# Designs tried in a protein design run: designed miniproteins, single chains, continued (4). Part 69

Each design is a single chain, and the fold is of that chain. pLDDT is the mean over its residues in the fold that is shown.

## One batch from the design tools (miniprotein)

Design m14375
Fold by ESMFold2-Fast:
Structure m14375 (fold): chain A 89 residues (1-89)
Amino acid sequence: GEEILNYLETKAREIRSLLDQARKSTSDKEAEELIKKAEELLKELEDYIERLQFVEHIGIPPILLKIPEDVKKYLEEVKKEFEARLKAK
């Protein structure tokens, strides 16, 4: 229970930190690399949750599934902002 929550929260914080850095970056190359790293970490998080569904006697509370959903939404928002930034040049 607690280990799962701590893992999800830690990964979510790492992803949000990378996305915050991408939004603040004045370098398109740096922003793109940070977004790609955030996508990789989100993939790891999603793979972890998928694996948990096959572990005997482990139920995934709906609240824990919201953590990757919220981070994915933020990632998509940052990607849209980055695409708009590239088109404005």
Scores: mean pLDDT 80

Design m14376
Fold by ESMFold2-Fast:
Parts: C-alpha cells; structure tokens; sequence
Structure m14376 (fold): chain A 105 residues (1-105)
C-alpha cells in the first residue's frame, strides 16, 4: 500500500511538527517509519522513527522546525527491511506545509 502522511496546514518557525503516518491497504504486518532531515537516509539525519502495526497509525514529532526545511518520511516492512514507500514534507518560507506523496513499491 501507499504511505499516507497527514500534517497541520502550517507551522510556526521554531515549533514542533506532528506528522500522522499510516499505510493505505496495509498487509497484516509491522512497518518501520523513519523521518529523515532532507533526503539523506544516514542515521545522523533520523529525526523521528517508530512502528505501525497492521491497520494502525503513528504520530511522529519533528522538533524545532525551521521555514525552508525538507523532511523525508520512509516506510519499510519491519520483517524484511524492504522499502514500501516514501513522502516528502516541505515547510515553505511562510510556514505552510506541502506533502509530496512518494512511490508505492
């Protein structure tokens, strides 16, 4: 299934941002969700992570968000480590939030 990311319409500079993440049409298994700063998946760039059980959702918090920030939200099958999807979260210069839905794998 597709990764679905819900966010507030806007965030103030320096505030925390809550992302609600779920998988559309999930398999009966666990998924690992990772939020990275920018597009670099290296461990030092992990801002938040957690697991979704089948049919569930998770709230992940990004702290101290700045205007112009970009985050990637990556979903993996927790058992196999296979990527299943991603989304990009853009914080615009006015604090408005745009989410680009990624690929389904």
Amino acid sequence: GRIIVDAPAAVDNGQDLNLTVRIEDPLDRRYLIIVNRGHNPQPRNILAQGYIDAGGSIILTIKNVQYGDIYSVLAYDAETGEPIGYASVYVKEDGSIYISEGIEI
Scores: mean pLDDT 80

Design m14377
Fold by ESMFold2-Fast:
Structure m14377 (fold): chain A 77 residues (1-77)
Amino acid sequence: MKKPVVAVFVMDPDSAAAVAAAQKYALELKEKVENGEIDVYIGFADNEEELEKKLAEFEKKAKEAGYEVVEKVVFRE
């Protein structure tokens, strides 16, 4: 069976609210990663076009590497 991976992207790292939300979510994911339930990929995108491109490239590469993308999370603010 393919290993589950969660893709997390941050669009506005200068937003205190977006950073806080991403940190809180990452804390929940950390326990699941440590328990071997999932892997996590963290990416950044400067704009919506880069986000779409990076998500598509990540899904393609993850599938080729034997991963299943189970969740895509984007923190915009």
Scores: mean pLDDT 75

Design m14378
Fold by ESMFold2-Fast:
Structure m14378 (fold): chain A 84 residues (1-84)
Amino acid sequence: MKTVENALKRAEKALEELKSLGLPDDTTVEFKGKTYTVGEIIRWAEERIELAKKYEKDGNYPMAAFIYEETAKELEEVLKILKE
């Protein structure tokens, strides 16, 4: 569905933008009171996108769209921190 496709594209775009910054995997970012590495965040996002694709295959489009959108929003927050 177009809504799920748009949510997926948004998540993939944010992930690609994070990767395109060319930061070392061990670059640290503070998120929700904890320190994470860029490599950890990339793996986390890839796992979330894979989970959402499983929901999409099961016909649970609302859940798939929600997970894609949540992943995109969290990646966009990380990108704002890293671009400052």
Scores: mean pLDDT 82

Design m14379
Fold by ESMFold2-Fast:
Structure m14379 (fold): chain A 98 residues (1-98)
Amino acid sequence: MPVITLSGPSSVAAGGTLTLTVSVSGTDKELVISVSAYDKETGELTAQSEDVLIKPGTSAEVTIENLGPAGDYRIVARAFDPETGKLLGEASMDVTVT
């Protein structure tokens, strides 16, 4: 099973761009990474990244623009098999919009 690691700043300005680093290990497959931002209070999806193809053992930068108004957000990176669309792995982190 692939191991997904997500890293980046713990805070971003309202209306700003959040830049995250995603890395993949424990697999020989290229994976499609999609990153979603959720309001921690409501669980509502507020923003998504574009899909990024990542090679095993490498890191990719993923950007999310405009997470929403000031508040606490959960960022979830999901790794999919590009051929089947099956979810293979997930990582999350918390970000505060100020």
Scores: mean pLDDT 82

Design m14380
Fold by ESMFold2-Fast:
Structure m14380 (fold): chain A 53 residues (1-53)
Amino acid sequence: SDEDRRVDAVVESLTSMGSVSQSFLDRLLAILRRGGLSDEGLDRIREGVAPII
């Protein structure tokens, strides 16, 4: 789905940074939620970037 592609793109972008803070991730997820990303999509991003937090 378009959401799956968007989730994959966000995870790829964050992973390419090598490390992200929890506060940065939380603010980004809030922006994506306001932009219409589903709770499932937000959870997939959290899981995908967990190793680099």
Scores: mean pLDDT 83

Design m14381
Fold by ESMFold2-Fast:
Order: sequence, then C-alpha cells, then structure tokens
Structure m14381 (fold): chain A 94 residues (1-94)
Amino acid sequence: MSATERLRSIPHALELVERILAYARENPSPDGEYPASEVARVVEETLRELGEFSEEERGLVVASLLTVLDKDGDGKISFSRIEELLALLREPPE
C-alpha cells in the first residue's frame, strides 16, 4: 500500500494531521524535528476529544499514523513531512 493510500485509510486522517501541524507550529523546533512520542500524544488527545474510539482503537490509529509520519522508524518526525502529508490529504486522489 502506498503512503497516500495508507494515510487515507486512517480514520480522521486530515483532522489528525492538521492538529499535528498546529502543534508543530505552536512548538517550533530548532532542527524542525519532533519526537514521535509527542506526535503520538497529540493524536491520542485528538481521538479522545472525538470520543468515538476505545483505548485499543486509539492505539491502532496512532501506530498507523506514526508508520506513515516516521517512515524510517528513527522516532523523529520532520515538520516538512507533516506539511507533505497534509498537502497529499488535501489533493484529489491520483
């Protein structure tokens, strides 16, 4: 599955990525990178606000989204990657 297909299969992907971008803009990093743990926290808090998911389901959504954001598994997510995914979600399907 492509990163775009995987991303679009995640419930509320657009809202989640928009919330992550807002967090990154409010918490500017000198190197433009954010810990995956902080991004995971933002996603989990957003899913709790939506009130539609169990703890287990929230964990699965977080894991799926982090797989797309932290594709090399180094535990860091770049600001440019967050912007790239938001742009992809706002574009029509190719």
Scores: mean pLDDT 76

Design m14382
Fold by ESMFold2-Fast:
Structure m14382 (fold): chain A 85 residues (1-85)
Amino acid sequence: SPVEELDRAGMEAYDRSLTQPPPPQSVINEARSRATDAVESSKSYEEMVERLLELVRELIEQGQEYAAVQALFYAQFVWLEKRRS
């Protein structure tokens, strides 16, 4: 399922991020902005998961696993706040 694929990609990014120095804040901010857009502008939960999966895969391919992890944590925060409201 896309959710299981996102979980797997997120865990891969997390594992690789543990040995990486933090990238510039601008890279983290860009990744978080893209993740926020996926959470806020997606028409369904499934679309949101697919967009987040695409973002994480792109960031892994770029060696930006640290930014991918930060983006996923931020996406989770935005999604939870939206759900509570």
Scores: mean pLDDT 86

Design m14383
Fold by ESMFold2-Fast:
Order: structure tokens, then C-alpha cells, then sequence
Structure m14383 (fold): chain A 90 residues (1-90)
């Protein structure tokens, strides 16, 4: 499913959210919605979505590091990501 594919891309890719959106074949806005929900759950750094929306910068100007994806790969995090992705893509 698209939800499973996006979840795997978020966990395994070391690329920015734009590249992940291209790889999965979903709009960048859908990836941002997932990240917003993950931020609310404390699985990614606070302020990530706010920087994208308020600074008007391209995704290439926002640091996307392995550390963010490592948090998402922790036990329990995979299930939380999959649930959020399914909700956003529904």
C-alpha cells in the first residue's frame, strides 16, 4: 500500500522529504501532514513543520538528518508512523 511504502521510505531513506515524496509518489503536502502528526506525538523534533510553513524556505534548506529517522525506527515508533500515515492517506 501507499501507506506502507511511505512508512518504509521515512524509516530507510536518508533523503529529504521532497525526495521521499518523489520516491513514494505522493504529494509533498502529504509527507508534511505525516511529519506534523509525528511532531505532535514527539517522534520528530519540535518546530520542524513550523520552519517549513513560516520561513517560506524550500525543503532543501531544512536539515534532514539520520537522527530524525533513527527516532522513527525505535521500538513502537514504526507502529505509530504507520498509523499516522494511514490516517493522512485515507
Amino acid sequence: SLAEKLTLALLNSRKGVKSIAEEVGVPVGKVIEVLQKLEELGLIPEGTVEKILNEGKGLSEIEDTPEVRLKLAQEGGVDAIEAVVEEVLA
Scores: mean pLDDT 65

Design m14384
Fold by ESMFold2-Fast:
Structure m14384 (fold): chain A 57 residues (1-57)
Amino acid sequence: MSDIAQQTSQHYQDMIQQGNVSAQQAMQTAQRMTRAGYTGAGRAMQSSIQQVSQRLS
């Protein structure tokens, strides 16, 4: 299980909701994770960020 990746994704969703981190910054972090070899974690994070962004838009 990629528990830490899921926790990180949830943390960034909370920060976006609070306005502390932009969806763009969170997406850049997810892309970096994907490039570092954490492809599943990065893709899950990207999907979660897009869902939150769509609901807020």
Scores: mean pLDDT 66

Design m14385
Fold by ESMFold2-Fast:
Structure m14385 (fold): chain A 110 residues (1-110)
Amino acid sequence: NAMKEANRLTAEGIKALKAGDYETAVELFEKALELDPNNLVSLANLARAYAKLGQIDKAEEVFEKIKKLAEENPLYPLAWYYASRAAWAIGKQDEADKYEKKANEVIKKI
């Protein structure tokens, strides 16, 4: 079951990220995204792991992918929420605040 394996890899990546093992976290999130390419949890945490490694160019590339997913699914509040989290991780505080407000506005209409 590819989806179950993707979720397992994402959980292990989050453990590595919390432990400060950013290189292992990147590897685990990349493997999860091979199985589930649009997983917002894996994408947002991959951007954070790259930012922690100082690989800001790669973190910004992942952030742009999350932004596209949010723009394609504008009524899905989690897409805006994870776009906000990724923006925060790469130091784009104004975009982070903008997307957090957007996520909150969408959720209030449901």
Scores: mean pLDDT 87

Design m14386
Fold by ESMFold2-Fast:
Structure m14386 (fold): chain A 88 residues (1-88)
Amino acid sequence: ASAYLAAGNAYAAAGNAANAAINFLLAAQAYYAANKYAKAAATLSDLIAKLPTSPYTAIAYKGLSLVYSKMNDAANAATYQAKANATA
């Protein structure tokens, strides 16, 4: 998880949006699989913040909705579901 996050940050700094997004998504998936939902949410939020104009933004919002649902945060889950639907 942390290795993917580091790679994602490095690609974002280099301007490689596609590889940055892929590595952030892999990091978030690894945190989610480990039940580290707060870290998964932070990773997806970092993806959106660093790559706000990206074809991966809708995927990141969908991921945030799922993560917040697992954290029993219905308000944030609904908010990010709406954002995912708006960006698709």
Scores: mean pLDDT 76

Design m14387
Fold by ESMFold2-Fast:
Structure m14387 (fold): chain A 72 residues (1-72)
Amino acid sequence: SSVTEQFRNLSDEEQQKLLDKASQAMKDLDKKTAPYIDNKDYASVDKLGREYAPDLVVFGAQSRIDEEDEQK
């Protein structure tokens, strides 16, 4: 994917910085979605998840890279 390819082309330092930012975004998302999950307001959870998706996409890229490296 274009995201995975772009992430692969970054330096190790740049990759780590994006992963750190994604980790913080995930923690923020979890904190913000907790009350909606408690109230079973999954529409609000989905909306908030979509808003955070651009910051979290690097986790998907890293996961694909890890899978590829594990298989080959």
Scores: mean pLDDT 79

Design m14388
Fold by ESMFold2-Fast:
Structure m14388 (fold): chain A 74 residues (1-74)
Amino acid sequence: SASELIHQALTALSQARKALAAGDAEAALAHLDEFERYVAQLEAQGHTAIARSLRDKYGAEAAALRAEAERLLA
């Protein structure tokens, strides 16, 4: 359901924050990929407005977390 995908997306983002705080850049990137996959699944199932809302609210944060994780791996 849309509700389950939203919950999974937000859980993935929360896990990405925790992984990065712990210095685990690889785990942070994996969780950020999970976030994007769940948002893409919402869009693929026709929940386009919900997917856009999640990207609007969390997209900048997710991008910043990704950039930080990539810097730690460089």
Scores: mean pLDDT 91

Design m14389
Fold by ESMFold2-Fast:
Structure m14389 (fold): chain A 97 residues (1-97)
Amino acid sequence: SPIDEIERELLEKLRPLLEEARAAVEAGDWERLRALLEEIRELLLETAERLAKLEPEAVDVEAVRAHLERLVEEALASRERAARFLEAALENLEEAE
């Protein structure tokens, strides 16, 4: 289905970005982490917009945008928070496959 194709593309693109972001946290490279989290945010928003075109009543793009902006800010608030968030996201992706 079109939804399965969008989901597959998201998983293929998201995993390497999350792994690079985790490496940035471990290296203490906050500028790289910020850039990677912004790239992840944009990818997730683009995916939400694509899903909203198929199921407009099921996906509130503006709510997703606000939620993702908050998550990025919270992840950047501390190294420990960023590390836990990225580990959980990678684990959830592996289980979703």
Scores: mean pLDDT 77

Design m14390
Fold by ESMFold2-Fast:
Structure m14390 (fold): chain A 94 residues (1-94)
Amino acid sequence: SVIDELKEIVDKFLSNMKDEKLKARAKERLEAVLKKMETASPEEQAELIEQLGVFLHTLAAEEAKTLSEEEAKKLEENMKELLDQMVKLIQKLN
């Protein structure tokens, strides 16, 4: 299901986050989104995925401020891959 795929791709991204507080905030938001998706229409699910992507992007940008230039670039690449995978999930809902 799209819900299961979303959980898997986000969990993989979060496993690479070093900041435990930002990771916890991301997990809390993911759980809230997954719960809402259970009763949401496909259109509403797409909007929830998009909003989650924006939120995760802002958390990744915050973590990047505390990382080395090399580590920040790797985080940016991982974030781009996550967002690309999320776009593909949204396309499956159409």
Scores: mean pLDDT 87

Design m14391
Fold by ESMFold2-Fast:
Structure m14391 (fold): chain A 95 residues (1-95)
Amino acid sequence: TVKYVAAGLLLAAADEELHLFEKDPSKTLHLEEALSDIEEAVDLASELQNTKLLRQALKLAERAATLAKQAGLTELHDRALKLQKETQEKLDALN
């Protein structure tokens, strides 16, 4: 229960952080914070075997990858792609 609430809050925070990055792409910290929050949410969602939370995390990781690519942030784009792949693998393992 606590892990479920924590994962949900992390994904909500990541969504807001990605929105803030879209508004000001010079502030790369928002994208870095979003990726960290998604990574933690994926770990929690995987422990919970919660496919809904993993699907939400996957969608945010895909959005982060797109935004990083558009901003030319190669290292953050690579991090987001890795997170997307790892999240998909965890989701596939549960289905």
Scores: mean pLDDT 90

Design m14392
Fold by ESMFold2-Fast:
Structure m14392 (fold): chain A 83 residues (1-83)
Amino acid sequence: GSPRDFALQLFDRHQNSQGLIDYDVLVSGVRDWMLSQGYSDSQIDQAIRQARLVIPPNSQGQLTRDQAVQFTTLVHQLLQQLS
């Protein structure tokens, strides 16, 4: 599936009453998905750290729907560049 489709499925499953997803929940799901695609833990950690600098969570550690899609897409793009 696409990074967008994965992010939307994860968001719809875990969003709170305010329409936000916890950053740690998103990161955990993205990590598990990227491991299933054959990427290493070290590559995934590097991509997640870089993506967090571009798309940081809010003061409560949460992301919007659009930010969850952008974050997941960026992690995927960074991993393809590291391969």
Scores: mean pLDDT 88

Design m14393
Fold by ESMFold2-Fast:
Structure m14393 (fold): chain A 59 residues (1-59)
Amino acid sequence: LKENQEKMKIIGEGLRALLENAPKDQEGSSEKMSEIGKLLYEGKIDEAAKLAEEYKKEI
C-alpha cells in the first residue's frame, strides 16, 4: 500500500539519521533504533513512523 510505503520511507530516514548520529551518541542512538525496531516487529508501522520522525527532529 502506498501509505505504508511512505511510512516505511519515514522510518528509513529516521533510522539513517540515528545511524549518522551513532558516532556521537552510540548508547542513545542504539536505544532509539531498538525502540523503532520493536514497533516494526510488532507491526505498529504508524507508531514506528511517528517515533522515527520525532527522533529525527531531535538530532
Scores: mean pLDDT 76

Design m14394
Fold by ESMFold2-Fast:
Structure m14394 (fold): chain A 104 residues (1-104)
Amino acid sequence: MLTLDLNDTSGRVLARLAEAYLPDKVIIDEKNNTVQISEEALSELTKKLTEEAKASDLKDPIELLKAILSKVVSEEEAQALVDELVKNKLGLTTYTVTYSEKLK
């Protein structure tokens, strides 16, 4: 199980995408402000996002991410998430962080 921290911009981006594309495969923990996803569901999400990227005429990864997010959240929220992600120099996935936490 991968835990997506909604207080982390990368975790929030990935959680929004997972909830939109795989709503029945995520576990929402409102008390801890986290979303849990299985490694299998994360792989399925990655495939869906790759298909969206291939179907897009956008060459800039940031513009592509904004376009995908705008399908699942408001354009204003999509812009805010992308701006915060760029500002923090974070990747599209919290997998590395979550994997490191499993080793603690």
Scores: mean pLDDT 68

Design m14395
Fold by ESMFold2-Fast:
Structure m14395 (fold): chain A 90 residues (1-90)
Amino acid sequence: SMIEEAVERFRKAAEEAVAKGITDEARHKFVEEASEILQELLDARPEAQTKENADLIVESLIEIDEMLKNKEPVEKIVEKFRELLEKLEK
């Protein structure tokens, strides 16, 4: 599904950032990739392109970046992303 493809792309981006030692550059690239994935999902659902969802995405990406910076397990970071996707579906 489109959602599972988004989750897999997000996981790979997180794993790449970890493999590169979670440098500022690697974290920035990870957040950019996550933003692109989310934008592609929103482009498929124009009705979900609301200010409320935009604000939720910004707040969630800040939390996800902090989790990566704090060296949380990739699976926990992916779980946070899945929670975001569930909220965007409602």
Scores: mean pLDDT 86

Design m14396
Fold by ESMFold2-Fast:
Structure m14396 (fold): chain A 93 residues (1-93)
Amino acid sequence: SVKEYIEEFKKLIEDPNVEVQELADKLYEVLTSLSLEDVKEFLEELLKIVTDPSTPDEKKEKVILALEQIKPLLSPERQELVDKTIEEIKKSL
């Protein structure tokens, strides 16, 4: 479910030692496993977590790099959603 994937993602973001590749692997799993509608919901919730003032800029940058890494592997509709998410995270830097 979207909620379970958000909980898993939140645990990764809270890990001080999380690597870009770990985020990329999890995001790829989520964004290829969910329906397009659930991907929209997941990315909206991800955006709230990542753009929260308590989230360090280093973590925001790692999420951007992870999303950019997996974007070319996704369908065009999912790529558009990822691009919008990246731009919104960048506005919070």
Scores: mean pLDDT 88

Design m14397
Fold by ESMFold2-Fast:
Structure m14397 (fold): chain A 117 residues (1-117)
Amino acid sequence: GLLEEALQYFREAKRLLDEAVRLAEQGNAEEALRLAEEGVRKFEEGLRLVGEYTGKPLEAEITIGMLRLVLGVAKLLISKGVDPLEAIEFLRRQSLKIVADYAEEQGLEELVEIVRE
């Protein structure tokens, strides 16, 4: 169903962001950013499915917009010479917080568990 498919996107998004931080720690900034962008994309796909499942597509699109803004900030910081590790750790922390807050507001306990692990 829609919820089970969404939960798989959220698990994959978290895995991609965890791997992005690991690659940034190893100095592979370009690949780290690529995986972080993929992770945000997976969150967007999962959020759209949740919006359809709950019948609240506007709340899902607002959350997607917040994730895109955080990604834009991280990319801007890297372009200005900020440490890619710091920027990607910021992106991971803020993305997980945004999705956790959304999940709690929607009463989706399984999604809260995924993003807070």
Scores: mean pLDDT 91

Design m14398
Fold by ESMFold2-Fast:
Structure m14398 (fold): chain A 92 residues (1-92)
Amino acid sequence: AAAAEEARLRALAEEIRRALEEAGDVTDLDTEEKLLEAARRLDATLPPLLEKAEEGIKAGLLTPEQEAITREVLRLVEEGAPFVEIARVASR
């Protein structure tokens, strides 16, 4: 179980690293330990936020602008978009 969890987080960290390399940016996320920490934070926070976002859309609790941003984030996550792209949309 622990080994499977670590493999999943490492895969997420590799996606983040690839996105950063593709962007050509020098960041503080250039070590495996830092990438794994970023992946852990994303994994811990993203699922409950996605569930809350879906509930908010279904309940009509969001403004049209907030709904559009939320739907865009959900679409990017479902399509397996790079973390950098998801973060850009979410920070609007």
Scores: mean pLDDT 61

Design m14399
Fold by ESMFold2-Fast:
Structure m14399 (fold): chain A 83 residues (1-83)
Amino acid sequence: SLELTEEEKEKIERVLKTVEEVEKEIKDPREKALAILEAMIGENAEERLEQQIKIVGEEEFEKVLERFLEELKKFKEELEAKK
């Protein structure tokens, strides 16, 4: 099994709370992704997002973004089911 430090566990918990808030408050998929990335990696989130768009292209990135948000929602639901 993968062992996590207390800091990593706290970070995961913060990301999960951010996902829940983002789903309630933010309508734009790109803004949702940016908010979640900011929770995960902080100040480099916007640069990372822009880099991915440049690598895969705008249209491909939109599809990847939709899948990413759907997977995060499922991940959150699975974690809630285990608690």
Scores: mean pLDDT 68

Design m14400
Fold by ESMFold2-Fast:
Structure m14400 (fold): chain A 71 residues (1-71)
Amino acid sequence: MSPEEQEIGKKVEEILFSDASLEEKIEKFRELYEESKNKELVKKQLLKAATFLEQVGRTDLAKEVRKIAEL
């Protein structure tokens, strides 16, 4: 993976594993997407995060993350 992809991946993991509320996590993912210069790379990392969330039963957050990735 590129250094930029790794950096975005780390930011996604920080949001995923934080103790923030569902709404706060959704807001942070939207901010990450909006602030990024490489939106396609953010979408790729968000889709990976959504898949992980589905695997751990967080389908509520997974749906919202997928919605951001489809923008």
Scores: mean pLDDT 80

Design m14401
Fold by ESMFold2-Fast:
Structure m14401 (fold): chain A 56 residues (1-56)
Amino acid sequence: HMEEVEITKESLEERRKEAEEYAEKHKEEYEKLVPNFKGPTDEVVRKAVEEIIKKK
């Protein structure tokens, strides 16, 4: 590709949607985290998800 799409607000919103879908499966685990991470970077969200999974 000549041009690459970088992480932007749109990407962050997509990450947020994934987090919400995950929260539905793991309501208690992710619901507690997702509300505190309102609009963070995708890496923060991804790391948070991994941390929850790793801890549990």
Scores: mean pLDDT 56

Design m14402
Fold by ESMFold2-Fast:
Structure m14402 (fold): chain A 84 residues (1-84)
Amino acid sequence: MSAEELQKKLKEEIEKLIAQGVSVLDAIEKVFEGKALSMSIGPTLDDEGRLLVSAVIKLENYIVKIYFDVESNEILSLEVEKIE
């Protein structure tokens, strides 16, 4: 699977869970359950006090970077990089 194909698939799986009423945080944890070698999650606030979160997830052959808004329960970006 290419990084582009994996990125599309992961975004679709997470958005499907969000559409079912799952929070972005819980959706990420569920999608990567048993697959993540490491996961780093760092919350930050914008000038309006909106909680933005950065998640960096390492898989065996890929690194996944997700930026999301906890208050709106929306994914802002999802990027996948293939590692050797």
Scores: mean pLDDT 79

Design m14403
Fold by ESMFold2-Fast:
Structure m14403 (fold): chain A 84 residues (1-84)
Amino acid sequence: MTEGQAKLFVELVEKDLNFTLSEKLRKKIAEMLTKVTDEDEFVKEIDIMIRKERGLPPGALVPDKTDSEKIRKSLEKAKNSKDV
């Protein structure tokens, strides 16, 4: 995935979830994007990381179907943006 696609993915996730990611989380997501082999696992892990950043307790650190679907759509849009 290109650097432009990674940046677009982060921007789409922030827009779709109406949540601003920290610089630390943006860096982790960019690093994970270079190593993605299982997109479904990646989406679930990103969802959990965002929920943790929102301050949810450990018992609530499970993927949310709605947020995971939004993250999946953001990933697909970023991957299909060949000119970014």
Scores: mean pLDDT 77

Design m14404
Fold by ESMFold2-Fast:
Structure m14404 (fold): chain A 104 residues (1-104)
Amino acid sequence: MEEIKKKVEEERARTIKAYEEAQKRGIETLKGVTAEQLLQIISEQLRFIGDAFDAIQRGDREALIKHIQEYYKTLKTLLTPEEVEKEIERLEKTYGVSREEIEK
């Protein structure tokens, strides 16, 4: 849990920086993603990180898994299948959850 907490804190810091950079760019298209879609993706990532961090601090693995599952559902609507696959790998490594737990 302590190792996961550190990784979540690092992910939060990186996501905040990405959000600030996206806001500064205005209208930008990256692989068919508009600036508005990018800001939505980053906003959802920040929301998820906050929820996940709170669950980890409480030692609530069930809540953590539920937050990951809802985040995964949201990502499937915003990202390409290839990008979703990379995020599943990141979630497995960062949070110590299995693909089966994420996709459920």
Scores: mean pLDDT 72

Design m14405
Fold by ESMFold2-Fast:
Structure m14405 (fold): chain A 74 residues (1-74)
Amino acid sequence: ERRERALAEVRRRADELVSKGLITPEQADVFVGAAEGALDAFERGEPVTIEGSGSPVAQALAELVRRAVEVYRE
């Protein structure tokens, strides 16, 4: 349902990043797991905080989490 759609969108985005050589497949799995945790917090009505550093990997993770929350809301 909504959760499955959101996680599928995160996986699709992570696979795109792997295809572009920006992250590894192993990092994509970590990103999907992090998005799942963020969705759990969102489902409980808790604030979803994405604490980013200036690193490209942290920015990619933050973008995937934001997209998962948006897809979950729709």
Scores: mean pLDDT 68

Design m14406
Fold by ESMFold2-Fast:
Structure m14406 (fold): chain A 53 residues (1-53)
Amino acid sequence: KEAEIQEAQARIAADPEDMQAKLDLLTLTGSPEIDALEAEMIKKAVENTIKPK
């Protein structure tokens, strides 16, 4: 809902490092990018764990 979206944005403004709030915002907006963003984050997590270099 709009109010929840604004709250998530406010949380991000207070804590820009809060990835949970960003994910909540995407979930609330029903963005199809959620799947792509989740895949990207998983890939980054895997890269950080294994690291190609």
Scores: mean pLDDT 67

Design m14407
Fold by ESMFold2-Fast:
Parts: sequence; C-alpha cells; structure tokens
Structure m14407 (fold): chain A 69 residues (1-69)
Amino acid sequence: MKEDYEKGYELGKKKAEELLRNSETVEEFIKGLEEEIEQAKKEWPEPVAKGFVDALEKAKKEVLETDKA
C-alpha cells in the first residue's frame, strides 16, 4: 500500500519536472498539472493516484508561491 503511494508520488514528481521543462509560462505549467490531476483521479487506482496527485498538487503550490514573490 505505501509502496504504491510512493510509486505514484515519484511518477508525479517526474511528470511535474517534465511539464516544467516543456512549459514556457506558469499558466501553461499549472494547466498541465491540473489536467494530469483530473485524469489520475478518474483513471488510476488508489493509492497510486493519491501519491501522483499529491506530488502534482505540491508542485502547483510551490510554483504559485514563487509567482507571488
């Protein structure tokens, strides 16, 4: 169970890094993160989906906080 969550979290971190490298704007990056989160919630089993979503939500929060500064 925890292994599946951690696997999802690592996949989410890699997806966030990929989106960050391929996005030219903060808006594009946030949109990409939100689309991946929605897809994971609909299609992926727990707890992998939970780990993946948590990693993307963390990346979204970090970017929004940086953009405010």
Scores: mean pLDDT 77

Design m14408
Fold by ESMFold2-Fast:
Structure m14408 (fold): chain A 66 residues (1-66)
Amino acid sequence: MTPEEIAEETRELLLKNFPEEYRPLIEEVVEELREKLSKETDESKRVALSVGAVLRVLGEAVDREL
């Protein structure tokens, strides 16, 4: 799986599962993920970066509900 494919799948997953009001945050997080993935050659770290991006959006959503 290429860095671009990981970023695209992460973006689609987030956009499908979060309300439209999170779109700007999702786009920002995915752009940061794309930049990090372009510099990372380790497969396990690439997976960790994608998971981290998802957790960042989840954490923001949880914080807003408090």
Scores: mean pLDDT 79

